# Ledger of designs, part 77: designed miniproteins, single chains, continued (4)

Each design is a single chain, and the fold is of that chain. pLDDT is the mean over its residues in the fold that is shown.

## One batch from the design tools (miniprotein)

Design m14844
Fold by ESMFold2-Fast:
Structure m14844 (fold): chain A 72 residues (1-72)
Amino acid sequence: SAAEEEARRLLEEAEELLRQAEEALKNGDYKTAIDLAKEAGRLAVRAAELSPEMTPEAMELLKRAQKIIEEA
């Protein structure tokens, strides 16, 4: 469905943002890491709302985002 396709795209975007956030965290760019992780978390939540069957994948990304925010 269109919602499932959009949810998949949001999860892919969230994964890329988390990759960038992890890189920023390693470089000491804490503000950038937090901002990117927060955005990734928002996209993961939105993906789960559009396609509830993707909730496990979305929750894993949300946990990664929270860990980055806590470490920054």
Scores: mean pLDDT 89

Design m14845
Fold by ESMFold2-Fast:
Structure m14845 (fold): chain A 86 residues (1-86)
Amino acid sequence: ANEKEREALLLEAEASVYIMLAYVYRSISEDEEKKKEAEELIRKAAELLDEARRLMEEGKYEEAIELAKEALKLAKEAAKIAKEGV
């Protein structure tokens, strides 16, 4: 198995989990400002993750890893901000 392919897949999976978690916290948040900020970060993370998936399909694992890392970072921030609104 390609080590970089495995790293990209794991980062994709982790980012997807944090996007879902951020979505859940956003849905129960009572802070409209934090809810809106989390929503913007979720959108950006999802866009980066979709691009990372496309790069993985092309065999460009190094580029996919970089985008997946950024997606994960934004997804974690979205979950944190959304949770603060609960």
Scores: mean pLDDT 86

Design m14846
Fold by ESMFold2-Fast:
Structure m14846 (fold): chain A 97 residues (1-97)
Amino acid sequence: SAKEGESVTLTVTYDLEKVDYVVWLKDGEIIASLKVENGEYYIHEKYKGKVEVSYDPEKKTASLTIKNLKKEDEGIYRFIVLGPGGEVVSEGTKLKV
């Protein structure tokens, strides 16, 4: 759990040699995505300025930082990492504020 007004970073690790896309979801809805080939980020309009995303291919990690936490940020957050070798779907992380 995190406190209202603070920031939290959710990080997942994956085991794929090549990644084409990273997708971040809240309660089954896409909030951000990254096309790795060109570094193109999409952040849903509702979440602009609210979330930051990062991807580290050397550490094989993807992260979501949620800023200025409010009770409405409670929910289940998931990551999907997609590549030619398959997909990795993170377990749901339940955020409490």
Scores: mean pLDDT 80

Design m14847
Fold by ESMFold2-Fast:
Structure m14847 (fold): chain A 79 residues (1-79)
Amino acid sequence: SEALELLEKALEAAKKGDFETALELVRKAAEIAREQGDVASARFLEHAAREVEEAAKKGDLEAVVRTIEGARRLVEILR
């Protein structure tokens, strides 16, 4: 899944403290889910992107990583 590959890259970026890249990749994963007609994954990834943005503003690396890991797991289940 292209969305899952983007979420894996987002997780790597987040672990390096690159929150801007992590957020961009989560947003791209949401766009791809929408293009594929996976509305449930798209809506959840859009919500996850907001949570990543808020955690990143606080410098909360653990929260950013946990949110992206949760998003990746949910996208796997919804397929």
Scores: mean pLDDT 84

Design m14848
Fold by ESMFold2-Fast:
Structure m14848 (fold): chain A 68 residues (1-68)
Amino acid sequence: MMKIDLTGESEEGILTIARVAAWEARKHNDPEFGEEAIEKLRELMEERGVSEEVIEKVVKAMRDVLEK
């Protein structure tokens, strides 16, 4: 389970968290974990009232890391 604290995090901080999660999925040769992490992250941000623009930006960054 991915535990994320977005309180006080800058956009750069959120991007760093996303990259770490994606890198961990790749390290264990577990691409499904990467997709699951994206889904969990999106759900958490939506639940906390984060704007759709920010959610899209974070998801995009994580997906870029996973696909490259």
Scores: mean pLDDT 66

Design m14849
Fold by ESMFold2-Fast:
Structure m14849 (fold): chain A 84 residues (1-84)
Amino acid sequence: MARELVDKADPASVAAADILVMTGEVERAYELLKESLLKAGMKPEDAERWAREYVAEKAFEAAKNGLLTPEGIELARRLYPERA
């Protein structure tokens, strides 16, 4: 899945995105990860979809552990609207 492609693209960008999610900067994490995937040669639509999915998953995990702000949770939902 997209995870294998991300591991090849830039592990430092993935690690940075994880930190940004933990600090509530969900939108910045999404942009950083999307850019990394685009550099790896992923199609823009695929990079956006994978980055949104990954960031949202990490954000909801952080929220469950009390590490994410309410604003960050709303932003994660906007980036990955399950019904949009």
Scores: mean pLDDT 69

Design m14850
Fold by ESMFold2-Fast:
Structure m14850 (fold): chain A 85 residues (1-85)
Amino acid sequence: SLKEEYDRLIDEMRRAIEQGDVEAFEAAAKRLKELIEKHFDDPELVEAFRSAVDGVVSLVRQGRKEEALAAIDSLRLFLDAAFEE
């Protein structure tokens, strides 16, 4: 399912943050953005998700681990709400 696919990507992103692996995080973030762009037709929703993912990438690059983990949790809740409607 789509939920299983983005849950897996979110878990990969969370693991990369925990390990300090910026390259692995950016690879998973790119795949998540591609998944969102493929499955949402609402340009405002796509832009909101792209901005959220880019924000987490910025936090990871800055080494702001605790804020990055909180942002991932918020992103997961936002995706759950969008896909369960």
Scores: mean pLDDT 83

Design m14851
Fold by ESMFold2-Fast:
Structure m14851 (fold): chain A 68 residues (1-68)
Amino acid sequence: SLKDQLIEELERTKEKYSKILSEEAYKEVEKIIDETVKKIEESTDGREMVEIFVEGAKKITEIIRKDK
């Protein structure tokens, strides 16, 4: 399902960045991913799930850019 694909992508992102980010930046990314996953799990609307995913991804991108 779309929900499973979005959650899987976020978990994959979490695992990838746990190995390459600083501990400080990773904790921030982990928090955003966990919050985004919870919001997606609670949603029943596909468009809302995508909007939640995109907002989470933007926040993660800003943290990653600052860690490099």
Scores: mean pLDDT 83

Design m14852
Fold by ESMFold2-Fast:
Structure m14852 (fold): chain A 60 residues (1-60)
Amino acid sequence: MVTIKLTFKDIRSLIAASLIIIGELPDAEIKIEGLTLTVTVEDDPEKIALLEQLKKDFGA
């Protein structure tokens, strides 16, 4: 398991990213604290790459 933190500038970006994660990674564990999403996934390079791409796309 690997944990990635995504910190957003606004709530709209956080909501948009969280919906993508729920749809694409339904088995991921998601925790929300303020504007920070803490996402835990299996050590799968494709799943990690998706989260890193979302981090770049949303400026997180």
Scores: mean pLDDT 82

Design m14853
Fold by ESMFold2-Fast:
Structure m14853 (fold): chain A 70 residues (1-70)
Amino acid sequence: SLVEELEEKLKEILEKAKTASLKELSEMMKELSEWYIEVMNKLSEEEQKKAKKIADEYMEKLEKIKDELE
């Protein structure tokens, strides 16, 4: 499912973020945000709720890493 694909991609980005530069992380987060919008537009209301919860958890972790890299 697209929700499972989103979670897998978020997990991969989070692992890459641990060794990424601020520039690399910013580029990855931009690409992720663009893809997330496209995915959300294809999901049902119930799937959107699940995807948003997953995305919010991973984005919080990514933002913390980005803040530490400033």
Scores: mean pLDDT 81

Design m14854
Fold by ESMFold2-Fast:
Structure m14854 (fold): chain A 55 residues (1-55)
Amino acid sequence: MESELFKEGLELLKEGKSLEEVRKTIKDRYIAMGYSEEEANDLADLLVSTLSLTV
């Protein structure tokens, strides 16, 4: 799941989405997975930070 979200984030960046748009999409995915809003926000921030280091 984590690897799938990372791939989704990379694909969105490749499609021209901003980091903020990618963050919102990933946060929504974590919420759909059963994480709380605060947990999803923290996880999305971490994943987006990792994405920013690869682009």
Scores: mean pLDDT 79

Design m14855
Fold by ESMFold2-Fast:
Structure m14855 (fold): chain A 62 residues (1-62)
Amino acid sequence: DKKLERAIELLSTLSLEVYEEILELVEKKDFEKAKELMKKHRPELTDEEAELVVKELAKLFE
């Protein structure tokens, strides 16, 4: 899935602090805030790409 691959690549370019904050929001199941924070730091990220990343990160807490 090329969209997921690109989304993961974009996630890897975030700062450690932002990445940890996103993970905390995903762990709390606050997916909308996690998506908003990602787009704030990577405005080139589409809504669909942000959604795919959040879903992938959520698997870490299953």
Scores: mean pLDDT 78

Design m14856
Fold by ESMFold2-Fast:
Structure m14856 (fold): chain A 66 residues (1-66)
Amino acid sequence: SLNDELREKAIEIAKEEGKEEAKKLGEDTEVELELIDNRFLKVVAKNEKGELEKVYDLVEIVEKLL
């Protein structure tokens, strides 16, 4: 359905945004992705310099696609 396609696109966008945030820590960065309650994408990026956590609301991303 259109709603399912929008959700899939929102997950794609959140993953790409999370990866770009992870790059701010440097090239040698471990990235972990977790889908929470089928609504939020949590991105954890970690290296020797530190750790970065971001949570993306997939509903907010879908609303921006409308």
Scores: mean pLDDT 78

Design m14857
Fold by ESMFold2-Fast:
Structure m14857 (fold): chain A 61 residues (1-61)
Amino acid sequence: MKYLPPEEAAEVLKRLGLGGADFLLETGHELPVTFAPNPESEAGAAAVRRLSELAREVWER
């Protein structure tokens, strides 16, 4: 997190730790909106697809 203020970086880390799993445990299957990847990066697009596949496998069980 080279260009984010520490406060925003902490908030993102909290959402990664608390957000998705806590929401699904409490609300019973609501997925939060994801951020947009770098559109010029094939690795960025592949990472988002990979995370979507992993989230689907975890959250659908």
Scores: mean pLDDT 47

Design m14858
Fold by ESMFold2-Fast:
Structure m14858 (fold): chain A 55 residues (1-55)
Amino acid sequence: MSDQQLRDQVQQARTIDELVAIIQQILAKQHERGFVTPEEEAIMQQAIDKLAALT
C-alpha cells in the first residue's frame, strides 16, 4: 500500500468512522514495519486534524 493511497483515502473520507479506520491502518503498517516515516506522520496528522474538525 502506497503513501499516496493513504493520502487519497484521507482526502476522500467524509465520516469519523472512515478517518478512524485510516488512522488505525497507518498505525498497523508502522507497527508491522517497526519504524515511522515523515510522510506517514504528515498523512496521520492530516487525518487527525480532519477528524478534530468533524468532531
Scores: mean pLDDT 78

Design m14859
Fold by ESMFold2-Fast:
Structure m14859 (fold): chain A 58 residues (1-58)
Amino acid sequence: MDKKKKEEREKKLKKLKDEADKLGKLVTAGHTAVGMSPEEAQEEGDRFAQAYLEQALK
C-alpha cells in the first residue's frame, strides 16, 4: 500500500525517465545513421527525451 503520493510519483517518474532514455537513444541512432555527428545526434536524442518527459508529465 502506497502511503504517500510522493512515492507513487517517484515510481511514475522513474518509468517515464527509463522510457524517455530508450526513445532518446533511438533518435540518436537514427540521426547517426543519416550521417549526423555523434555529438549532434546525441543532442537531438537528449532534446527528444526531455520533450517526451515534459509532455508525459503534463
Scores: mean pLDDT 77

Design m14860
Fold by ESMFold2-Fast:
Structure m14860 (fold): chain A 68 residues (1-68)
Amino acid sequence: SMEELFESFKKMVTSLVEDLKARGASREQIEAVVDVVVEYFAKENNLSEEEKKKLREIAREVVDEVMA
C-alpha cells in the first residue's frame, strides 16, 4: 500500500540521517544526500509528483527532528 511505502521511506531516511549525523555530516550535506534519495526512491517506485512532494515533506520532517 502507499501508506506502507511512505512508512518504509520514513524509517529508511531516519536511519540514514541518524548515521550521517553520527559521522559528523553537516545539515547542508545531509539535506543534499536526502534530496538525491527522494529523487531515486520516487523514480524507482514510479511515484506521481504529488506523492513525490509527500516524500519531500516526510524527509524534511525527519531532518528537522534528528538535527534538532
Scores: mean pLDDT 88

Design m14861
Fold by ESMFold2-Fast:
Structure m14861 (fold): chain A 61 residues (1-61)
Amino acid sequence: SLEAEILRAFAEMYLALAKLSPDPEVRKQLAEEALKIAQEMRSLGDEVGAERIEADAKSLL
């Protein structure tokens, strides 16, 4: 759905910002926001997209 695509774009943006952040606490907060978005993506039926975002976010925690 268009909603899941928009959420994926936001999640990818949070992950990109997390990777660029030198502060581990900021990196963790951004990764946690991406995880919340991934859960919403899953509720909209984008399980594959959600799993990819979750894997990337967990690598930053």
Scores: mean pLDDT 85

Design m14862
Fold by ESMFold2-Fast:
Structure m14862 (fold): chain A 45 residues (1-45)
Amino acid sequence: MMKIKKASDRLVEVGGGSVPASSFIGKDYEEVKTKYGNDIDFEVE
């Protein structure tokens, strides 16, 4: 399981709104990638 360690300062569209990519820090990388797409630059453990 790869955890997101760092994220870019961009916003990510999530359904009806957007959140900072940094809000995904600590989440599973593959889960976030599958749900929100491959265009988010993360550093993983």
Scores: mean pLDDT 70

Design m14863
Fold by ESMFold2-Fast:
Structure m14863 (fold): chain A 71 residues (1-71)
Amino acid sequence: SSAEEAAKIAEKAAADEDPEIGEALVRMTVAISVSAGDLEAARAAAEVAAASKSPLVAEAGRAALAELAAA
């Protein structure tokens, strides 16, 4: 499923040795999913990111969840 794929991308982003690349990957994955109308995939990526131990990735995930909740 697209939600499963998006979650997997967010997991890879959280594991990236460059936290700025991880943050960018999460932001891009959420943006592409939203643009495609796939809010389930966007939420899945954002939830995985928000739960990560990488501070920049977690912040990106929390910001995405707040934006999705407001939409």
Scores: mean pLDDT 84

Design m14864
Fold by ESMFold2-Fast:
Structure m14864 (fold): chain A 92 residues (1-92)
Amino acid sequence: GRDAAGAIIDAARKAKAAGATPSLRAEGDTVILTVKGANQDAINAMEEAAREAEKAGAKASLEVKGDTVTLRVEGLSAVGITAAVLDGIGLQ
């Protein structure tokens, strides 16, 4: 099985490997990955995560504002969101 939360965490790790600064948070049924200093490699990783999240039945959107890219995923379970936030804390 594929978990949208796992795909978001993978994208954050790929963004960090590309030299960007990822930050993960949750709000209700939405998980938000924000990447500062995003380059094309980070953007590509976040787009891949968005596609995996949509395949898992979630709604994903990617937004670019200057040097900051935000991936927003809606429709995740509360349990999955909590796990993603805890795992994501170490990615800053």
Scores: mean pLDDT 71

Design m14866
Fold by ESMFold2-Fast:
Structure m14866 (fold): chain A 80 residues (1-80)
Amino acid sequence: LIKEAEEYYKLGEKAEKEGDLKTAIEYYALAADLYIQSGDYENAARAARNAARVAKKLGDDDTAKQAEGLAEASEALAKA
């Protein structure tokens, strides 16, 4: 799970660098989900924060708000 999450996170970074912001959001969201499944809440929060940031660049406020919520929840779990 963690290794797969790392691979999707890198794919998200690559898509963002190439200007494919929609694909970047999808890969960051998938990475966050896999990190959550593995109990790595710190990296899940990081991936979710990147999804939110990219969604804001697209003007996709709904996706940005959803990703921000996931990041906040993951941050809370990492501190528990």
Scores: mean pLDDT 85

Design m14867
Fold by ESMFold2-Fast:
Structure m14867 (fold): chain A 63 residues (1-63)
Amino acid sequence: MSKEEAEKKVEELSRQAVLAYLQGDLEGAIAYLEKAKEIAEEAGMEETVKRLERGIEQLRSLM
C-alpha cells in the first residue's frame, strides 16, 4: 500500500471513529482507530501512529 493510499484510508477510518463516538459507540470508535493504527504502522507513518494511540487511550479512559 502506498503512503498516499494509507493516509486516505486512515482519514476515512478516523471519520468513522468520530461518527461512532458521536452516537455513543465507544467500542466502535476504538475499533476504527485501531484499524487506522494498523494501516499507519504498515505505512511507516510514525507520527500518525502516535496520534492514533493517544486517541485510543483517551476513548478508553471514558469507558
Scores: mean pLDDT 84

Design m14868
Fold by ESMFold2-Fast:
Structure m14868 (fold): chain A 68 residues (1-68)
Amino acid sequence: MKEKEYATNLAVASALRMVGLLLEGATPEELRAFHEDTKAELSKLPKEIADEANAFLDRVLERLLAQL
């Protein structure tokens, strides 16, 4: 399933990018901006796939913000 593969790859890559940004001293605002851009890209996919990937990224952001 092409859309699911794309969503999975983008979600995982974006989670790793957010961890990298945190290690480089990113602010909560910078992490939220990156997260919002990624969610916008995922929202172009079917709702079911987008919702699952966005839920994963929401949890990642939540955990990263807890470290700031």
Scores: mean pLDDT 81

Design m14869
Fold by ESMFold2-Fast:
Structure m14869 (fold): chain A 94 residues (1-94)
Amino acid sequence: DAKEHFEKGLEYYKAGKLEEAKKEFEKVIESKDPELVAEALYNLGLVYEKLGKYEKAEEYYQKVLTEYPDSPYREEALEKLIELGVKKLEEAVK
């Protein structure tokens, strides 16, 4: 059940259990549940940001924009990509 995996992913993420959160969100994506996949992709981006894997985070946010453009998570994913881009520019000029 994609919803059960999604709920477990959120609980693990809130608990700081990032590898467990990642596995649960990956199961949601594999289910191809149209109601949950875009949010799971966005949440995987958040997991990778907490792991310091910014290139992977960008990859998942871009997937929300390109594969699920009508999702309510499109705007949130775009905002995250802008934030990560700004941070890269700030670090490059210091």
Scores: mean pLDDT 82

Design m14870
Fold by ESMFold2-Fast:
Structure m14870 (fold): chain A 70 residues (1-70)
Amino acid sequence: PSDEEIEANVYLLAGAVAMAVGDYEKAIEYFKKAIEVGSGETRRIALEGLAEAYRKLGKFDEAEKVQAEA
């Protein structure tokens, strides 16, 4: 994997952990970072995670927009 893919996967994992503990605001920040440096499947998974985090916060318009990019 490239350095960018490793970094993106670290952010993706951090986002998943934040989701698991209910810290949806932190999850959003980590998933956004994973999207910035990630590509392909990692970026797509991060977009799906970001959409779910927005839904948990009741931000359905943001969730729909992000999900359309996945």
Scores: mean pLDDT 84

Design m14871
Fold by ESMFold2-Fast:
Structure m14871 (fold): chain A 116 residues (1-116)
Amino acid sequence: MELVEELLKVFEELKQTLDELIAAVRAGAPRDEVIALLQKAKELSDKGIELARRLLEEGHPFAEALVQLFEGIKNVLDAAIDAVRAGMPRDTVIALLEKAKQLADKGIEVAKEALA
């Protein structure tokens, strides 16, 4: 699979994980379950950063935007983990997850444009 196709799959898996996370938070899932899903989303973001940085090394002009999108997702996920650990309201956690999802949607758009 091309690096851009791998990046698209990482964004798609991130979006699926974020949808699962939002549903779990809304359902009042145990804190440990929510943290585990957040950590999974962070691991996907780290993988995306690694792949996008390889595209940067190859000189692809869209690669910088892809790195910034994954770094943005990771930063929002770190904030969501902190919010969950601090016992912040569910609406605060959901707002952070929706923000991460919007960044993942933008990443899918950019990756699809790069494949066109």
Scores: mean pLDDT 87

Design m14872
Fold by ESMFold2-Fast:
Structure m14872 (fold): chain A 72 residues (1-72)
Amino acid sequence: SREREESILAARLAVAKSSRYFLYKYKNLPEEKYKEINDLIKEAERAIKEGKLEEAKRLLDEAIEKLNEEEK
């Protein structure tokens, strides 16, 4: 259902924001990478608000991939 998809995306958005915060505060994430990931997260949040759930999923997948690259 749409409500279930929105809830899942909201949860994934929260996880991405937490990971971004952790890497920035405790892992010295470079400012350029922080900006890149932050822009993706902001675009995903906008897409959720606009009901563009497929676009939001794609943007969150990209942000999470970049966050995982920085953890290696």
Scores: mean pLDDT 85

Design m14873
Fold by ESMFold2-Fast:
Structure m14873 (fold): chain A 60 residues (1-60)
Amino acid sequence: SKEVKELEEQLKEDEAKAEKLIKEIKEKYGDSPLGKEKIEAIKEVLELQKKRADEAIKLL
């Protein structure tokens, strides 16, 4: 359906934004503990976004 495609496109945009932020953090902080914590926080947000999208798609 159109709604499923829109949710999938939004998730792809969220993934692209997360990848860009992770790259910027690696460039700024390298392998520092602070950089790793920031990357883990971004990954956690993305996992929640994926779960939300999956749950929404199942209702459509």
Scores: mean pLDDT 84

Design m14874
Fold by ESMFold2-Fast:
Structure m14874 (fold): chain A 107 residues (1-107)
Amino acid sequence: MEEVREEARIYLAILRALKALGKGEEELARAEAALRALEAEHEAAPLPEEELLERVRRILEESLRRAVRNDPLSEEEIEKILELLRTQGGLSEEELEKIRERIEELQ
């Protein structure tokens, strides 16, 4: 569960940084709509925490993968994302290293 929660947090942080750079707006909107639909489903019939977290992670991962495939990130843009997350997001250097790795994996 901790690993799934951490991955979801990392994917969400990357998507927010992309939006700040003017990228992936349509895919972010689709992710937000899918998350709202999942919240409505959970309210109507509560899902186990593990299943809920895995579905959140999957929605965010698929949205990020689609965003970077539609508009691939240059190394310079990746550095800008990491700098934005460092200065504005309060993320640790270990978390920033994980974010770099995830972006590279999804391209």
Scores: mean pLDDT 76

Design m14875
Fold by ESMFold2-Fast:
Formats: C-alpha cells, structure tokens, sequence
Structure m14875 (fold): chain A 78 residues (1-78)
C-alpha cells in the first residue's frame, strides 16, 4: 500500500536524522521526493495528453492527499 511505503521512508529518514547520518538523510529524502512527486507528475502528464479534465485532475490530487493523511494517522506520525 502507498501509505505503508510513505511511512517506511519517513521512518528511515527520521532514524537517519537522529543518528546524524547526512548520507542516508540525502538518500531517503530522494526516495521520499520520488514517492510524492511521481504520482503528481503522472496526473500532470495525463492532463497534458487530454486523458483527464481539470476537475478529474483535482479529484486525483485530493485522493493522493487522503493517502498521505492516512499514512500519518495509521502510523502515528501526527
């Protein structure tokens, strides 16, 4: 599940920060960026191809936001 993947990366990033491991912090920040930005890029590409409307794009973005909020609630990141 996407929420579980987000949680694992955030957990590893948090641990790296606590251990003052700059190399792992950079690595996990990259992984987090890829996990967050890739779905948004896919929605933008579909919109540019005329496969979805602006309204549909907004609905997909709201769905991704709900997934991220679910990860925070489920794993106590709040």
Amino acid sequence: EEADKLYEILKKLHEAILNNDGEKVEQYRKELDELINKPFEEIDEKYKRGEITPQEAGEELARLERIFNEARRKYGLD
Scores: mean pLDDT 73

Design m14877
Fold by ESMFold2-Fast:
Structure m14877 (fold): chain A 67 residues (1-67)
Amino acid sequence: SAEDRIKEELMRRYGLSEEQAEEAVELLKEAIENPEKMEEILRKLQERFGMSPEEIERFATLLHITS
């Protein structure tokens, strides 16, 4: 699934644990479902996982296509 592929990439590229990668995917899904929370979720992803805004947009696009 797209979720599994994103989790794998997060673990490989950012050195996240499986638990952290799962949390990041859930935050991305929440941002897609609740656009009003987008700013808060983007901040959390950047602060907690070191993801760039460009990377966050890429992962969100992948999840949205498969949703």
Scores: mean pLDDT 78

Design m14878
Fold by ESMFold2-Fast:
Structure m14878 (fold): chain A 94 residues (1-94)
Amino acid sequence: SLGDIMLEVVRRIVEKMLEAGRISRRQASSLLGLMEYTLRENENSPDEEMIKTFLSTLATALRDLGVPEEVIEAVVKTIREAVETGVIPEVPEV
């Protein structure tokens, strides 16, 4: 599903952040839980509204974790490209 594609990009980014020591496993679990919750709450929303809410929630969470704005913009672009093509591109450095 569209939500599965978006969540898979987030999982790959979270994995890179963990490997880089940028976040704790607790922060990683919290972020993934927040994104899963956001998809569940917007399950019956139109695709564009679900995408917008997902990306807005993710951007806010990444800012709270101290991720630079340029990296957040790259992440948002990666997710948009993934949903448009159905293919997960190489995720940006975090």
Scores: mean pLDDT 85

Design m14879
Fold by ESMFold2-Fast:
Structure m14879 (fold): chain A 98 residues (1-98)
Amino acid sequence: SKAELEKQIAELKEKLAKNPDDVKALLELGSLYEQLGKLEEAAEYYEKAVELGIRKYGETDPLVIRGLENLAEVYEKLGKYEKAREYRERAEEMREAR
């Protein structure tokens, strides 16, 4: 399944090259990198998704909240517990404001 994940990553990168503003594609790409155990790359794509999602949809949008939750999980897996806590708190705050 690694070859299949790498194929899906290549296809999503091609899609993002044509539409760099696709928040859902950025979240999906992060998820695929996380499945490969490439946690730093996963965090990078989730951060891009959150930044773009805030600009396009606002902080309380479900895609932004999902990105923040995914960042918290990835940073916890990376052993960056303080950063994970910060993202988890932001996600909870945005969910309550929704």
Scores: mean pLDDT 89

Design m14880
Fold by ESMFold2-Fast:
Structure m14880 (fold): chain A 87 residues (1-87)
Amino acid sequence: TPRDQLIQQMDRSIDLAGQISDDLQNQVQTLRRQAISSDDIIRVAQLTLRSSTMVRVQAQQQGNSDIQRGADQVRRDVSDIYRQIRS
């Protein structure tokens, strides 16, 4: 179903965020394990956006432009998914 495809896309975005930062992956996976309901698609997207923002800020403070670009890409992809769910 379209809903199942959105869940898979969000899981991929969470995995991609983890590739940027191990700390981010641990935080987001812990939160995701608590999201038991199939209706929590929007919540998982919001949590991923917040976590990606944190990684971007930390990367900016460290001067790591590659991680900043990766975090911005994750934010764009998840924002697009969130917009499609809310439309």
Scores: mean pLDDT 61

